# Designs tried in a protein design run: designed miniproteins, single chains, continued (2). Part 84

Each design is a single chain, and the fold is of that chain. pLDDT is the mean over its residues in the fold that is shown.

## One batch from the design tools (miniprotein)

Design m7088
Fold by ESMFold2-Fast:
Structure m7088 (fold): chain A 79 residues (1-79)
Amino acid sequence: LKELLAEAGKAGYEGDYEKAAELLEEALKVAPEEEKPYILSELGHVYYLLGDYEKAKEYYEKALELDPNHEEAKKFLEE
């Protein structure tokens, strides 16, 4: 998990959002339940940067379902 999140962060920093999304999706599959809202929110952010607003919304909604107080997901979905 930690390696996947670190690699995803590096890919995002380098502007490789497609690779960042792939690594975050892999991280989501192995993540403990407590980490899933964060990973889902990061996937939402990455898909937003890719211009896939529908996928971004889906991931942010999933993050809020698991953590209703998730600030980043809340901000994206407006209110």
Scores: mean pLDDT 75

Design m7089
Fold by ESMFold2-Fast:
Structure m7089 (fold): chain A 70 residues (1-70)
Amino acid sequence: GSAEDKRISELARQLTEAAKKGDAETARRLAEELVKMGVISEEEAEELVEAAKKKDAERAQRLLLRSILA
């Protein structure tokens, strides 16, 4: 629904910002929410956390776009 779509978009935006800052703990929390919503897998969540540890916001955004649009 539209509320779920807005929540997913907001989580993806916050996760990209966490990755820019290298905030792996915030990235993990946000990725876990996306897993609970069925948007991404546990494996994709770990990839997002690793991108955040490396401050690779471009990789995080690419992973999120691939998962949300697929």
Scores: mean pLDDT 83

Design m7090
Fold by ESMFold2-Fast:
Structure m7090 (fold): chain A 55 residues (1-55)
Amino acid sequence: ADFTDVPGVDAARGAQLDAALAAHGASREALASIDEPPERRAALYTQALALRGQG
Protein backbone atom coordinates (compact mmCIF):
# COMPACT_ATOMS: atom_id res chain seq x y z
CA ALA A 1 0.00 0.00 0.00
CA ASP A 2 2.86 2.40 0.80
CA PHE A 3 4.10 2.77 -2.76
CA THR A 4 3.94 6.50 -3.45
CA ASP A 5 6.25 7.96 -0.79
CA VAL A 6 9.20 5.60 -1.35
CA PRO A 7 11.73 6.57 -4.05
CA GLY A 8 12.25 3.72 -6.49
CA VAL A 9 9.06 1.91 -5.48
CA ASP A 10 7.28 3.50 -8.45
CA ALA A 11 9.65 1.64 -10.80
CA ALA A 12 8.88 -1.71 -9.17
CA ARG A 13 5.20 -0.75 -8.97
CA GLY A 14 5.21 -0.11 -12.72
CA ALA A 15 5.88 -3.77 -13.51
CA GLN A 16 3.48 -4.98 -10.83
CA LEU A 17 0.73 -2.60 -11.92
CA ASP A 18 1.18 -3.63 -15.56
CA ALA A 19 0.59 -7.28 -14.58
CA ALA A 20 -2.56 -6.38 -12.63
CA LEU A 21 -3.86 -4.13 -15.42
CA ALA A 22 -3.25 -6.83 -18.02
CA ALA A 23 -5.31 -9.26 -15.94
CA HIS A 24 -8.10 -6.66 -15.86
CA GLY A 25 -7.85 -5.98 -19.60
CA ALA A 26 -6.35 -2.50 -19.32
CA SER A 27 -3.06 -0.63 -19.62
CA ARG A 28 -1.37 2.13 -17.65
CA GLU A 29 -1.85 4.59 -20.51
CA ALA A 30 -5.57 3.79 -20.77
CA LEU A 31 -5.88 3.94 -16.97
CA ALA A 32 -4.45 7.47 -16.99
CA SER A 33 -6.83 8.56 -19.78
CA ILE A 34 -10.13 7.34 -18.26
CA ASP A 35 -11.92 7.41 -14.93
CA GLU A 36 -9.75 5.20 -12.78
CA PRO A 37 -10.00 6.60 -9.24
CA PRO A 38 -7.06 6.22 -6.80
CA GLU A 39 -8.97 3.49 -4.94
CA ARG A 40 -9.15 1.32 -8.06
CA ARG A 41 -5.50 1.96 -8.88
CA ALA A 42 -4.49 1.00 -5.33
CA ALA A 43 -6.60 -2.17 -5.57
CA LEU A 44 -4.87 -3.18 -8.83
CA TYR A 45 -1.46 -2.51 -7.29
CA THR A 46 -2.34 -4.55 -4.20
CA GLN A 47 -3.50 -7.41 -6.45
CA ALA A 48 -0.21 -7.29 -8.36
CA LEU A 49 1.75 -7.40 -5.09
CA ALA A 50 -0.25 -10.44 -3.96
CA LEU A 51 0.58 -12.26 -7.21
CA ARG A 52 4.26 -11.29 -6.87
CA GLY A 53 4.34 -12.50 -3.27
CA GLN A 54 3.08 -15.93 -4.30
CA GLY A 55 5.78 -16.21 -6.99
Scores: mean pLDDT 52

Design m7091
Fold by ESMFold2-Fast:
Structure m7091 (fold): chain A 92 residues (1-92)
Amino acid sequence: SMEEKEKEMLKEAEKEGKELAEKLKSEEEKEKLKEKAKEIQEKLKKAAEEMEELKKNGELTEEDFEKALELGYEAAKLAVALGLLEEEEKKK
């Protein structure tokens, strides 16, 4: 099911996000990650709006849904990385 695919993608995003957080050591790198996260979230919002319009018109395809999932995956990965970095700052 699509829900199962989404769950699997989120698990992979969590793993990659953790690895990304471990590699980031400088404030400059963390700032760039925050900028990328905002960009991806904006793209995801636009994709969601476009999908709702396509769905309303009966034109929504599996390809459109897959593109939205790819954006969601990147957003989740970046969110996990940033969350872990924030937790690390709180420990210091």
Scores: mean pLDDT 75

Design m7092
Fold by ESMFold2-Fast:
Structure m7092 (fold): chain A 61 residues (1-61)
Amino acid sequence: MTKEQLILEALVDLHEKLPKSKIGEATLRLQKVIDENKDSSNGELETALKKEVQDLIEEAK
């Protein structure tokens, strides 16, 4: 899976599980994870994105 596909799947998950009012904030947090993992492997990026999406869903109530 490409990094672009991993990012797209994370964005889709956020849009499905978060209210629209929180998507902007969640997208900014996801972008920081992407920026921190630019030089990381696809597996490391996938793990980081999955964790951040889960944290966002649980915290952004």
Scores: mean pLDDT 78

Design m7093
Fold by ESMFold2-Fast:
Structure m7093 (fold): chain A 65 residues (1-65)
Amino acid sequence: MSEEELSEKISELFLKDPKIAEAVLEAKKMLEEGASKEEVIELLKKAGLSEELARYVAERLFELL
């Protein structure tokens, strides 16, 4: 899946599913508190994201720190 497709898909999920939005916010907080990228990927996968989408979100959050 392309980066553009992943970006669009996460944007739709963020608007449609409050659980996904909450998981992304929690992931950002965990990274700010010193959690590893791998821990954030695991959290996002537990929230219902695919491995590819979870890695994409975790990498973007890590870039924004």
Scores: mean pLDDT 77

Design m7094
Fold by ESMFold2-Fast:
Structure m7094 (fold): chain A 73 residues (1-73)
Amino acid sequence: SVEELKKKAEEALKNGDKETAVRYYIQAGAEALRQKRYDEAIEYFRKALEIDPDNVYARRGLKAAEYLKEKEK
């Protein structure tokens, strides 16, 4: 679930594993997008970018989430 992926990201950050945290935040964002939970997807991709600002997957995911949120209304 999105919540489990978020928890794994937070646990990785607490343990100092930034690389693993970024991967789980990106996975949480992607899963939130699949469920049309666009605000949550935006939040998770932004969290990944706070840790790794140059991450291409997080940047792409954020753009997709913002675009889909605008289109859905």
Scores: mean pLDDT 86

Design m7096
Fold by ESMFold2-Fast:
Structure m7096 (fold): chain A 76 residues (1-76)
Amino acid sequence: LAADLAAAIAQVEARLAAGETIEQIIARGAALVKQGRIRDALILYTALVEVAAKRGWDTKKIVAEINAAITAALAA
C-alpha cells in the first residue's frame, strides 16, 4: 500500500507538471471506478489529496469534487 501510494503521488506530481488539471486527474479516478478498479481509484485520489495538502491547495474543495465523481460513477 505505502509503495503504491508513493508511486501514485509521483504520478500525480508528474501529470500536474505536464499541465494536466485537477479535474482531469479526478476524471481519471472516476474512469477507474467505472472499470471496477476501486483500489486503484482510491490510491489515485489519496495521492491527489496528499499532493494538494503539500502544495497548500483547497483540500476540502478537492475532496468534495472527488466524492461527487465517485458518487456519479457508482450510480451507473
Scores: mean pLDDT 84

Design m7097
Fold by ESMFold2-Fast:
Structure m7097 (fold): chain A 72 residues (1-72)
Amino acid sequence: MGEELLEEAVRLLEEAARSKDREEALRLIEEAERLLKEAVEAYLAAGDEEAAREAVRRALEAARRAAEAMEA
């Protein structure tokens, strides 16, 4: 379940980066943050600290790519 939540969160961040509607982008980011939190909590509850760290890293990479795309 954690991986599916993480994948959805990354997808929403990428969608937010492509959105031309500010209010839609903000809602997508808020949803992605919620899903990322749930994914990290699920991994930590399972004792998988490496998966939790990887989830945060992948989300940060997606956010970085989104920021770069929006500045282009």
Scores: mean pLDDT 77

Design m7098
Fold by ESMFold2-Fast:
Structure m7098 (fold): chain A 78 residues (1-78)
Amino acid sequence: MKDELREHLRRLAAERGLTPEQIAAMEAAVDSLFEKGYPEEVIRALLDALAGRDPEKAEQILRELGVTEVTLDLPPPP
């Protein structure tokens, strides 16, 4: 459920010290993927990888789950 994914993101943000910009980007990613009908485990795995600032890990998880190409609006690198 979308609310559970958002609560998971809030917990990760507190634990990992995410910026408001990172949180907003991750929320947009959750919304986009949920609207496209991707499995919750894909969305949750992406949240975990993004909170860890690990886009390569996120990509690996997507490959393992067989997800097609997705568009994410991520904040620019520092």
Scores: mean pLDDT 66

Design m7099
Fold by ESMFold2-Fast:
Parts: structure tokens; sequence; C-alpha cells
Structure m7099 (fold): chain A 58 residues (1-58)
């Protein structure tokens, strides 16, 4: 389920449902904190893509 949310965010960073779902499903506190930081800072596309790829590989 988190992998589907991560793919949705890679395609559309404005997808609030995918943001909320991924934040809820992430169990790694470091990845969750980085994702929250990106959301608060306006979701830089390069940094978001790097983090989402890391989540998909975990």
Amino acid sequence: PENLAAHALLEDPSNDHAWNLLLELLKDPALKEELLKLKQNGADPVELSKLLVKILKS
C-alpha cells in the first residue's frame, strides 16, 4: 500500500490523499520525518523524487 502511495506522489505531488496515506503507512521514523519536512517546505520535486525512490526500495 505504501508503494502505491509513493508511486502516486511521483506522478502528482499535489495528490493530498497520497501524501496522507504515505505518511500514515510509513513505519520508518527517519523516512516519515523527511517526508513531513518536504511537505512543509513545498515538496521540492528533486528531493521528493529521491525520498520516494528510497521508500520504494526499502
Scores: mean pLDDT 77

Design m7100
Fold by ESMFold2-Fast:
Structure m7100 (fold): chain A 57 residues (1-57)
Amino acid sequence: EEKLKKIFEEVLGVDPVGNNDNFFELGGHSILAVELIAKVKSELGTEIPLHELFSLT
């Protein structure tokens, strides 16, 4: 989760990001969601589907 939180903060340019903050409420949109998924895959070696990202808070 710490690495995921850092990726969220880096992609959104937000510091800090709360554990229950919604990605899209922080100004995210489809292009940033794709970038975030790519970052997670690169840094954590896993893929987050778009629908799951919309469910994260």
Scores: mean pLDDT 58

Design m7101
Fold by ESMFold2-Fast:
Structure m7101 (fold): chain A 70 residues (1-70)
Amino acid sequence: MMSGIEEARRLAERAAREVREAVLRGDYDRAAEIFLRAVREIRGLTSDEEVVREQEELLERAFADAVREA
């Protein structure tokens, strides 16, 4: 479980960065693909519902912030 939590956080951080980059580039299809794939992978890595929710919120915030800057 602990190793899965760390992996989920690392994955979310990378995905958030890539989502932001894709949105700023105008590639919304790519950003959505990265977001959805990351959420599915996070849910597979940990059974901690609070950690899953925290990482999903991080990804949603990265997407929303990038859309406002685009």
Scores: mean pLDDT 80

Design m7102
Fold by ESMFold2-Fast:
Structure m7102 (fold): chain A 59 residues (1-59)
Amino acid sequence: SMVERTVTETVPKSKAEEFLKQLEEALKWLESQGVKVLSVEVETKGDVTTVTVTLAVPA
C-alpha cells in the first residue's frame, strides 16, 4: 500500500532556482527508493516562492 504525503517549502525568490535544482536531484533519489512523485507545484508571490510536492510513499 502507498500513503500520500504533501510537503510545502517556502524560499526567497533569489534562491528558488538553486532550490529547485536540488529538489529535482532529491526527487530522483526518492523515485529510486520506490517513492512516486505525483505533483510539483511552484508559486511565486512577491519575493517569495512556495513549492508544494505531493508524493506517494510505500507504507
Scores: mean pLDDT 85

Design m7103
Fold by ESMFold2-Fast:
Structure m7103 (fold): chain A 75 residues (1-75)
Amino acid sequence: SNEEKAEKLLEEIEKLAEEAVKNKDDPDRFQALLREYRLKSAQLMVETLNLDEEKQKEYQKRLAEITTKLYEAIK
């Protein structure tokens, strides 16, 4: 249940990152997508508080990897 919520949020975050890269040259759309990305990332961190420490670290690492790829792709 809690892990299913975290996985769903991570999938939504990955899709937002893909859409942000696709729209990087449209400033208004890009900023709206980055805002949603940040909000969903915060929600994921809150949801992971209901998981064990090992799973929390796993989701933090996975989110960091997605964030790194996003920022590298939009350079």
Scores: mean pLDDT 87

Design m7104
Fold by ESMFold2-Fast:
Structure m7104 (fold): chain A 80 residues (1-80)
Amino acid sequence: LVPLALDSLRKAEEYLKKAKENLDDKKKAQEYIKKAEEELRKAEEILRKMEEIGDSNAPILKERIKKLKKEIEKLKEELK
């Protein structure tokens, strides 16, 4: 479960970076943000499963997801 969650987080971070690189193209930046949000949702589902089985890595992953979610929301506000 940890490798799958890390892969989804990596993809979300990659899409967020692409959104930041394309701020001059609002439509393209918004598309990348949407993709980052989809990958983040996948990581959140994996986190829920990890919490259900009592995985000791769940709290650390939860904090990483929380930080990334906050950064995505901040960027969404900047594009409005």
Scores: mean pLDDT 80

Design m7105
Fold by ESMFold2-Fast:
Order: structure tokens, then sequence, then C-alpha cells
Structure m7105 (fold): chain A 70 residues (1-70)
């Protein structure tokens, strides 16, 4: 189930973003792209590239909240 795999990678990405482990977050974004979630993966990469810690933390929280919908 592609959706279950995507949810697992999203959880890992959110945790990595909250920890400041951007290398791990980028790895999870690559896996999301492979699963076809290209725009989500690009959004994660862009927020990391922004260097804005507040935006990065907000993105992690939004991912966690979004997972509740699945």
Amino acid sequence: DVMKKAIEELKKAAEALKKGDYKEALEQAEKLEELGFVSTAESIKEVIESGDEEKIQTAAENIEEGIESY
C-alpha cells in the first residue's frame, strides 16, 4: 500500500525536521518522490533550504496533523 509507506516516510520526515536532522529529512523526501508524492517532497526540501527554523518546525507540525486525516 503506497499510502501506508508514504505515511511512514512522512512521520520520519516530521521527526527529522523537529530534531534538526535535515540529512534524514531529505532522505525521506527522496523516498516520497519515489512513491509519487513529488510536490510534498519538494515542499520539504524547500522548507529545509529556507533555513527558517520557525517555518521548518511549522512544516513538521503540519505533516503530523495531516497524518491524522489518514
Scores: mean pLDDT 80

Design m7106
Fold by ESMFold2-Fast:
Structure m7106 (fold): chain A 84 residues (1-84)
Amino acid sequence: MEVVRLSDLRFSSPGVLIRLPKGTPQEAVDALAAELLSIPGVKRVWRTEVNGAPLLAVESEESALPAVIAVGEARGGTVAGFFQ
């Protein structure tokens, strides 16, 4: 997955930022991104970073957000913010 700058993220639908610990392996980040993309109502997932910590930006239907948060947290992620 290509890493985009946080400032370059553009959202047309509601979404959530999920932060992973600094040093999380690329394969674990990609596996979580694939799992999040498989949730009904998720439209896009892309990778960014803040201070070297991986961040997944998840754009989804509002009704899918609870499932996205639950999956992200189950994989060691933390909700870093929301957008609309």
Scores: mean pLDDT 77

Design m7107
Fold by ESMFold2-Fast:
Structure m7107 (fold): chain A 87 residues (1-87)
Amino acid sequence: SAKEKSIKFLKMIMGKELKLSDEEIKKFEEELKKIKTAEEGEELAKKYPELFKKIEEAIEKLRKELESLKPEERRKKILELIEEFEK
């Protein structure tokens, strides 16, 4: 599902880019899984504003990194990210 894919992507960012512990990631994953509405998502973002800011900054940094790479290196990096996402 879209929710499961979004959670996997956020777990990858939290683990690989933010280097959070497995226990911190699991705790936040459990909170993400409980979200059923957009309002609950906004409440979670208000509860963890610094974490959401760091996630957004990490995503932006990753985007800029990919744009700076040569096409062949970018392809390799994207495949590595897909492999991490599928874990």
Scores: mean pLDDT 76

Design m7108
Fold by ESMFold2-Fast:
Structure m7108 (fold): chain A 76 residues (1-76)
Amino acid sequence: MVTYLVKGPAVAELRKINETLKDLEVGESVVRRTAGGEVTIEAVGETQLRLSGANREALKPAIEYFKSYGAEVTEL
């Protein structure tokens, strides 16, 4: 399992407009299926998400998405 921390003001903005994130409260998680496998998105805080997946390929689309909005992404 591979885990990334996504943080920054962009996360709070995305939580208002992204259909997956807008219903996700702090402390909650959601599982998304991708071509690379399952990705778990956990709202750790208002400006912080934890992304977990089986491998880096499963997480690549989500990481690129958050980076495109200016979020800081760090592998844990």
Scores: mean pLDDT 80

Design m7109
Fold by ESMFold2-Fast:
Structure m7109 (fold): chain A 58 residues (1-58)
Amino acid sequence: SPALREELERLKREIVELERELARRVAAGELSPEELVRLGEEIVRLQEEAARLEDELR
């Protein structure tokens, strides 16, 4: 499905962007422990969604 592939690629881009933002803010000392946990949870949630879509495309 082209639509599912486009959604998967969008999710992969969003994950990379969030990982880069997390790394940037950690390096800058801008993150509270609470914010670090929340960003980590969001990244995991998106990774799980991407894995689900990859399984559906097999």
Scores: mean pLDDT 84

Design m7110
Fold by ESMFold2-Fast:
Structure m7110 (fold): chain A 98 residues (1-98)
Amino acid sequence: GAMSAEELRAKGDKYLEEGNFEEAVKWYEEAIKLDPNPDAETWLNLGIAYYKLGKPKKAIEAFEKALEIDPNNREAWSMLAFLKLLLGEDPTPYFKKA
């Protein structure tokens, strides 16, 4: 049979660790097609890979998905603030901690 969503996520993680962001995105996207409700870490890692590939809008969408699952993810909040600044948008909502 085809690979499981967990096996596809593991491939994404491997390529992300190797700095192969194009392959990381490919395998994370295939994993999400099989399991549309992955953990916050998968969305966070996909967002990082999109950012590294110069796809800041897709990175923002992925980080927002990570925060829907884990609202206390400081890295996702920090990356959203950074990407909003990069796009010339207001980052202020992403600095809220209360």
Scores: mean pLDDT 84

Design m7111
Fold by ESMFold2-Fast:
Structure m7111 (fold): chain A 105 residues (1-105)
Amino acid sequence: EEREQRLAEVRAEMDADLKRIEELLKKNPGLGGAIYRFYLLAKAMDYLEQLRKEGRFEEVERLETLPIVERYVYAKAILRGLPEDEARRLAQEYADRVKEIEKKV
């Protein structure tokens, strides 16, 4: 139940971030995917630094092996206390939804 609540919170934040990406793409059509990749990279860097401060170096190393789009959601899920398998699923779902938005815009 608490895990389901944390999952719902991550999904809600994910939906808000996807709406922001769609808006960035619509306002900056000439920049294509570059504009949201900078946005996501900046967000991922903040979470990566937080993981380092918490001594979670294995998660930091794992993040650096993931595609840029997946890093932000993976790090967010891990920091919210979700298990690795759930974090990977959320990150992949997010990446797929970003691709759908990019095709729509």
Scores: mean pLDDT 78

Design m7112
Fold by ESMFold2-Fast:
Structure m7112 (fold): chain A 61 residues (1-61)
Amino acid sequence: KLQEILDEYKKAVENGDDAAAQEAIGRLGALVAAERGGARSAADGQAILQEVMELVKEALE
């Protein structure tokens, strides 16, 4: 679930664990892509990236 992955990302950032933070970002991207039906075009890929970036910003404040 999105909230669980965001919590994992926030915890990784607090611990200075760059590898865990990157894994959490990857899981966020995969989940967003799945909910959108995947990336069929460059525009779909950009929309997925924008949603992931917004979620990450909100998690970090």
Scores: mean pLDDT 74

Design m7113
Fold by ESMFold2-Fast:
Structure m7113 (fold): chain A 59 residues (1-59)
Amino acid sequence: GGKEILELKKKILEVKKLSGEQLEEAYELIKEGRLAEAAKLLGVSKSTVSRLREYLKKL
């Protein structure tokens, strides 16, 4: 549910002190199927990015 996506977003922001612009760039990479590059940008595992992509599709 939406609760899980909020937890993932919070964890990513908290760990990496990312700006909203960096999150937007990562989201565009995810939409293009460039999950490995999005993972590097966010500083998380590719599995975490895949889970985030799955939840974003439900919104």
Scores: mean pLDDT 70

Design m7114
Fold by ESMFold2-Fast:
Structure m7114 (fold): chain A 57 residues (1-57)
Amino acid sequence: HMTPEELKKKIEELKNKAREEIQKLVESGADPDTIREVQEKALEEINKLSEELKKLE
């Protein structure tokens, strides 16, 4: 079982990773659709972890 503290840390790590990936894609001139896909996948994973956190609290 993950603790609420571990889930919060993992959520922050995912946010930071997504932010860095999106920044690199923007700087490289990637397609808007590619950037959107990365954003949506990151949001989906964050939402799943947030739901797990909600169940523990």
Scores: mean pLDDT 80

Design m7115
Fold by ESMFold2-Fast:
Structure m7115 (fold): chain A 59 residues (1-59)
Amino acid sequence: SPAEDILAAEIVHRTGLSREQARRAVRLVLHEGKTPEEIARELGISLDTAREIVEIAKK
C-alpha cells in the first residue's frame, strides 16, 4: 500500500537498511505483529534498530 511504502522509505532513511529489508520489516510489524526482539533476529539487525522500526511503523 502507499502508506506501507512511505513507512519503508522512512526506515531506509533512518536506519540505512535496504528497501527490501525495510519493506519486510513493515510487514513483520503491521501484518505479523512481531516484537522488536523477533524483528532483530529475523533481519539480523540490532535490537535498538528493531525498536526504532516498530516506532516508525506504528505511527
Scores: mean pLDDT 86

Design m7116
Fold by ESMFold2-Fast:
Structure m7116 (fold): chain A 83 residues (1-83)
Amino acid sequence: SAEAEKLLNEALSLLPTDPEKAVAQLVELLSDPDPAVRREARFALGLIAREEPELVRERLEKLLSDPDPAVVADARWVLGLTE
């Protein structure tokens, strides 16, 4: 969706200057009430994991302790791409 694309593009625009904040924002979007936003955030994190695994690994490992099992499942999926 256009809204999901906007949120993703805002987060991705931070990658060259503040990669930690970019990843943190994408991680927050995994808990968004819109399933389309969650799906796009997961795919964006997947792309980052494939190109720059060290950039996302620590943040995603921390997400494994999240109280939402859906967030944990998405974090595990993205971490699988770093192996």
Scores: mean pLDDT 80

Design m7117
Fold by ESMFold2-Fast:
Structure m7117 (fold): chain A 62 residues (1-62)
Amino acid sequence: MSLEEEAEKLLRELLKTESPREAYERVVEFLVKQGVEREEAERLAEKLTKRLVIEQLEAAAS
């Protein structure tokens, strides 16, 4: 499984119990610990968080 896929799985778990901001921050730190540069980690985590929050909002509206 790719690092991006691992980050997405972690984010989905975190979003069950954490706010989007807290989940984002934890995913950024996870990626940095895996050797990703902080700017890239922030970019990837932001992209994933926005996508998953939109998916959750759309599911709730259905």
Scores: mean pLDDT 81

Design m7118
Fold by ESMFold2-Fast:
Structure m7118 (fold): chain A 100 residues (1-100)
Amino acid sequence: SLLEELKKEIEELKEFLRENVKDKEFVEEVEKLLEEVKELAEEETLEGYEKAIKKLEEISKLVTEYFKKNPDIDPVVAATITVLISGIYFLALAMKRKLE
């Protein structure tokens, strides 16, 4: 199911962050927001998916601002995080569209 794939991609992003980002406070902040995205998507409602999409936009902004302030971050790591967030966003959007 799309929900199971979304949950899997969230866990993959969390694992990637833990392994590749040394700033534990930043990682914990992003993981907390990702957990909120998962909980909202598990409601399986149009409103839940809308809120999950908004949380993913917040995560994207937080990550982008973090990379601007930390230019020493490996650009491959930064690109991978961005791609993983985009994948989760696409799944949330696809689930929302099925309920419209």
Scores: mean pLDDT 88

Design m7119
Fold by ESMFold2-Fast:
Structure m7119 (fold): chain A 60 residues (1-60)
Amino acid sequence: SPELERVLEEARRIVELLHKRGLSPEQIYRAVNQHIDAVITDPEQRERVKKEVRELVEKL
């Protein structure tokens, strides 16, 4: 969905910005998950976005 795509793009930008600022992978993951939980209501969409974020953070 367009809304899910937007949240994924926002999450990716947040990960990159926090990484450039020197936050640890664990700090980045926690901050982005808090954002996802705030903006996504659907549990399946939350888990999908969180999975993609986890994979992105693990590759940093």
Scores: mean pLDDT 82

Design m7120
Fold by ESMFold2-Fast:
Formats: structure tokens, sequence, C-alpha cells
Structure m7120 (fold): chain A 61 residues (1-61)
């Protein structure tokens, strides 16, 4: 479900902020979760790109 995907994405973000995951590892986990949720390749790429952009901004501030 979309709600389950959102929860798991939030968990990946928290683990990245805690220093448990690198940016590359976080992007890989998000890509996997989005594919498991049944998103198309284009949707998966959009989700990963959006998250990486967000995490880069959070890391800079």
Amino acid sequence: SRLELVRRLSEVIERFQAGELSLEQAAEEVRRLAREAGLSDEQVDAVVDGLVTHLRRVQAR
C-alpha cells in the first residue's frame, strides 16, 4: 500500500540521518521499496531522484 511505502521511506530517511546508511545505500533501499510497491520504472526514478535531492538539502543544513 502507499501508506506502507511512505512509512518505510521515512524509516530509511531516519536511518540516513542517524548515520546508519550512506546516501547511496539510502537511494538503493528506496529504489527497492518503490519497485516492491509496484511502481513503474519512471515512477521509481522520480521517487529516488526526489528523495536524493531532499536528503542532499537536509545534509547541507
Scores: mean pLDDT 80

Design m7121
Fold by ESMFold2-Fast:
Structure m7121 (fold): chain A 68 residues (1-68)
Amino acid sequence: VELTLTVLDEETVEVESSEDAVLKTKEDIELKKGEKVTLSVLDLLNSEVEYKGKKYKINDVVKEIKLL
């Protein structure tokens, strides 16, 4: 699984996943393949990605970071 991050501002990031996955943060956020989800930078940094029953650190699955 690979994530593309787009930093919208200092507090907000948009996440796109290459595969269906779950972002494990304060609450579970469902990531659908090719769909974009917006959340806070702080929540993203404190999250893990769950894919096919395995947990990954954000840094291990980030493919690209885009700045706007």
Scores: mean pLDDT 81

Design m7122
Fold by ESMFold2-Fast:
Structure m7122 (fold): chain A 69 residues (1-69)
Amino acid sequence: SEAEGKALAEQIKKEGKYILENWETFSKEEKEKILKVLEGAVKAAGELGYEEAKEEAEKFLKKLKELEK
């Protein structure tokens, strides 16, 4: 499961970077879906003990929520 946690962290980093760079191009509905997916990723990674993946998901979730203020 360490390999799974690392793979999830890398996927979150790649997708999070793309999402952050293209945030203003997403519709309101797409933005809401992305935030819910990241909230789910934080919860799932925490429950699985994938600390690095959880931290990456929390980092992007925080940045995206700041852009919506």
Scores: mean pLDDT 81

Design m7123
Fold by ESMFold2-Fast:
Structure m7123 (fold): chain A 58 residues (1-58)
Amino acid sequence: MQAALDALRAAGYEVTRVEGDRITVRGPKSADELIAALRAAGAEVVSAQGNTVEARLK
């Protein structure tokens, strides 16, 4: 989990919530770019709306 959070922070994304293996992330870019960053970090995308994405970390 921490490595994925660190990668998202380094990429300029804001982690707004962490609940167990689930995270909610907001980005200054479109949801598509955030989804790509989360997938690269090994996360499973659960939902996306606007610039906010909910994902599960593996």
Scores: mean pLDDT 72

Design m7124
Fold by ESMFold2-Fast:
Structure m7124 (fold): chain A 75 residues (1-75)
Amino acid sequence: MTPEEKEFAKKNRQESLVEGVLDNLKTQKYSSEEAVEVVRSLRELGVPEELIEELVRKLYELGLLSEEAVEELRK
């Protein structure tokens, strides 16, 4: 597998992980604090900032992140 193929596979895996997390947060109706911890865990796993930003935006639009939680995640 080439380095480019490895990078593509990693990105696809990270995108699938983010989509799965979003679906889980929607279904389980997690608190804002729990959603913050999930997003932090994704950052610890090295998910790209662009995917994190998109996830945070979607969670805020769905009412799963408070304004305070979005501020906390921007630190």
Scores: mean pLDDT 75

Design m7125
Fold by ESMFold2-Fast:
Structure m7125 (fold): chain A 84 residues (1-84)
Amino acid sequence: SEVELSPEKQKEVEKLVKEAEEYWEQGVKAYKEGRLEEAIELFRKAAELYKKAAELMPENHPERKRYENNAEAAREQAEYLEKL
């Protein structure tokens, strides 16, 4: 592919995505346990990390849109819970 990340950026993206996935899973667990304030914070952290991962990728990179969509989903979950 002509659109490639440096090995250093690839490792950073992988680290950010893994951390975002962990926060998302913790957010779902907190929500199921009725810990709404913690769930909101965890979904917000997931959204921020997915956004950072996407921003490290070139605009035309195939995976960028995937992480942008994941960031939006996490943000929408946090916003939904804030309105309860």
Scores: mean pLDDT 87

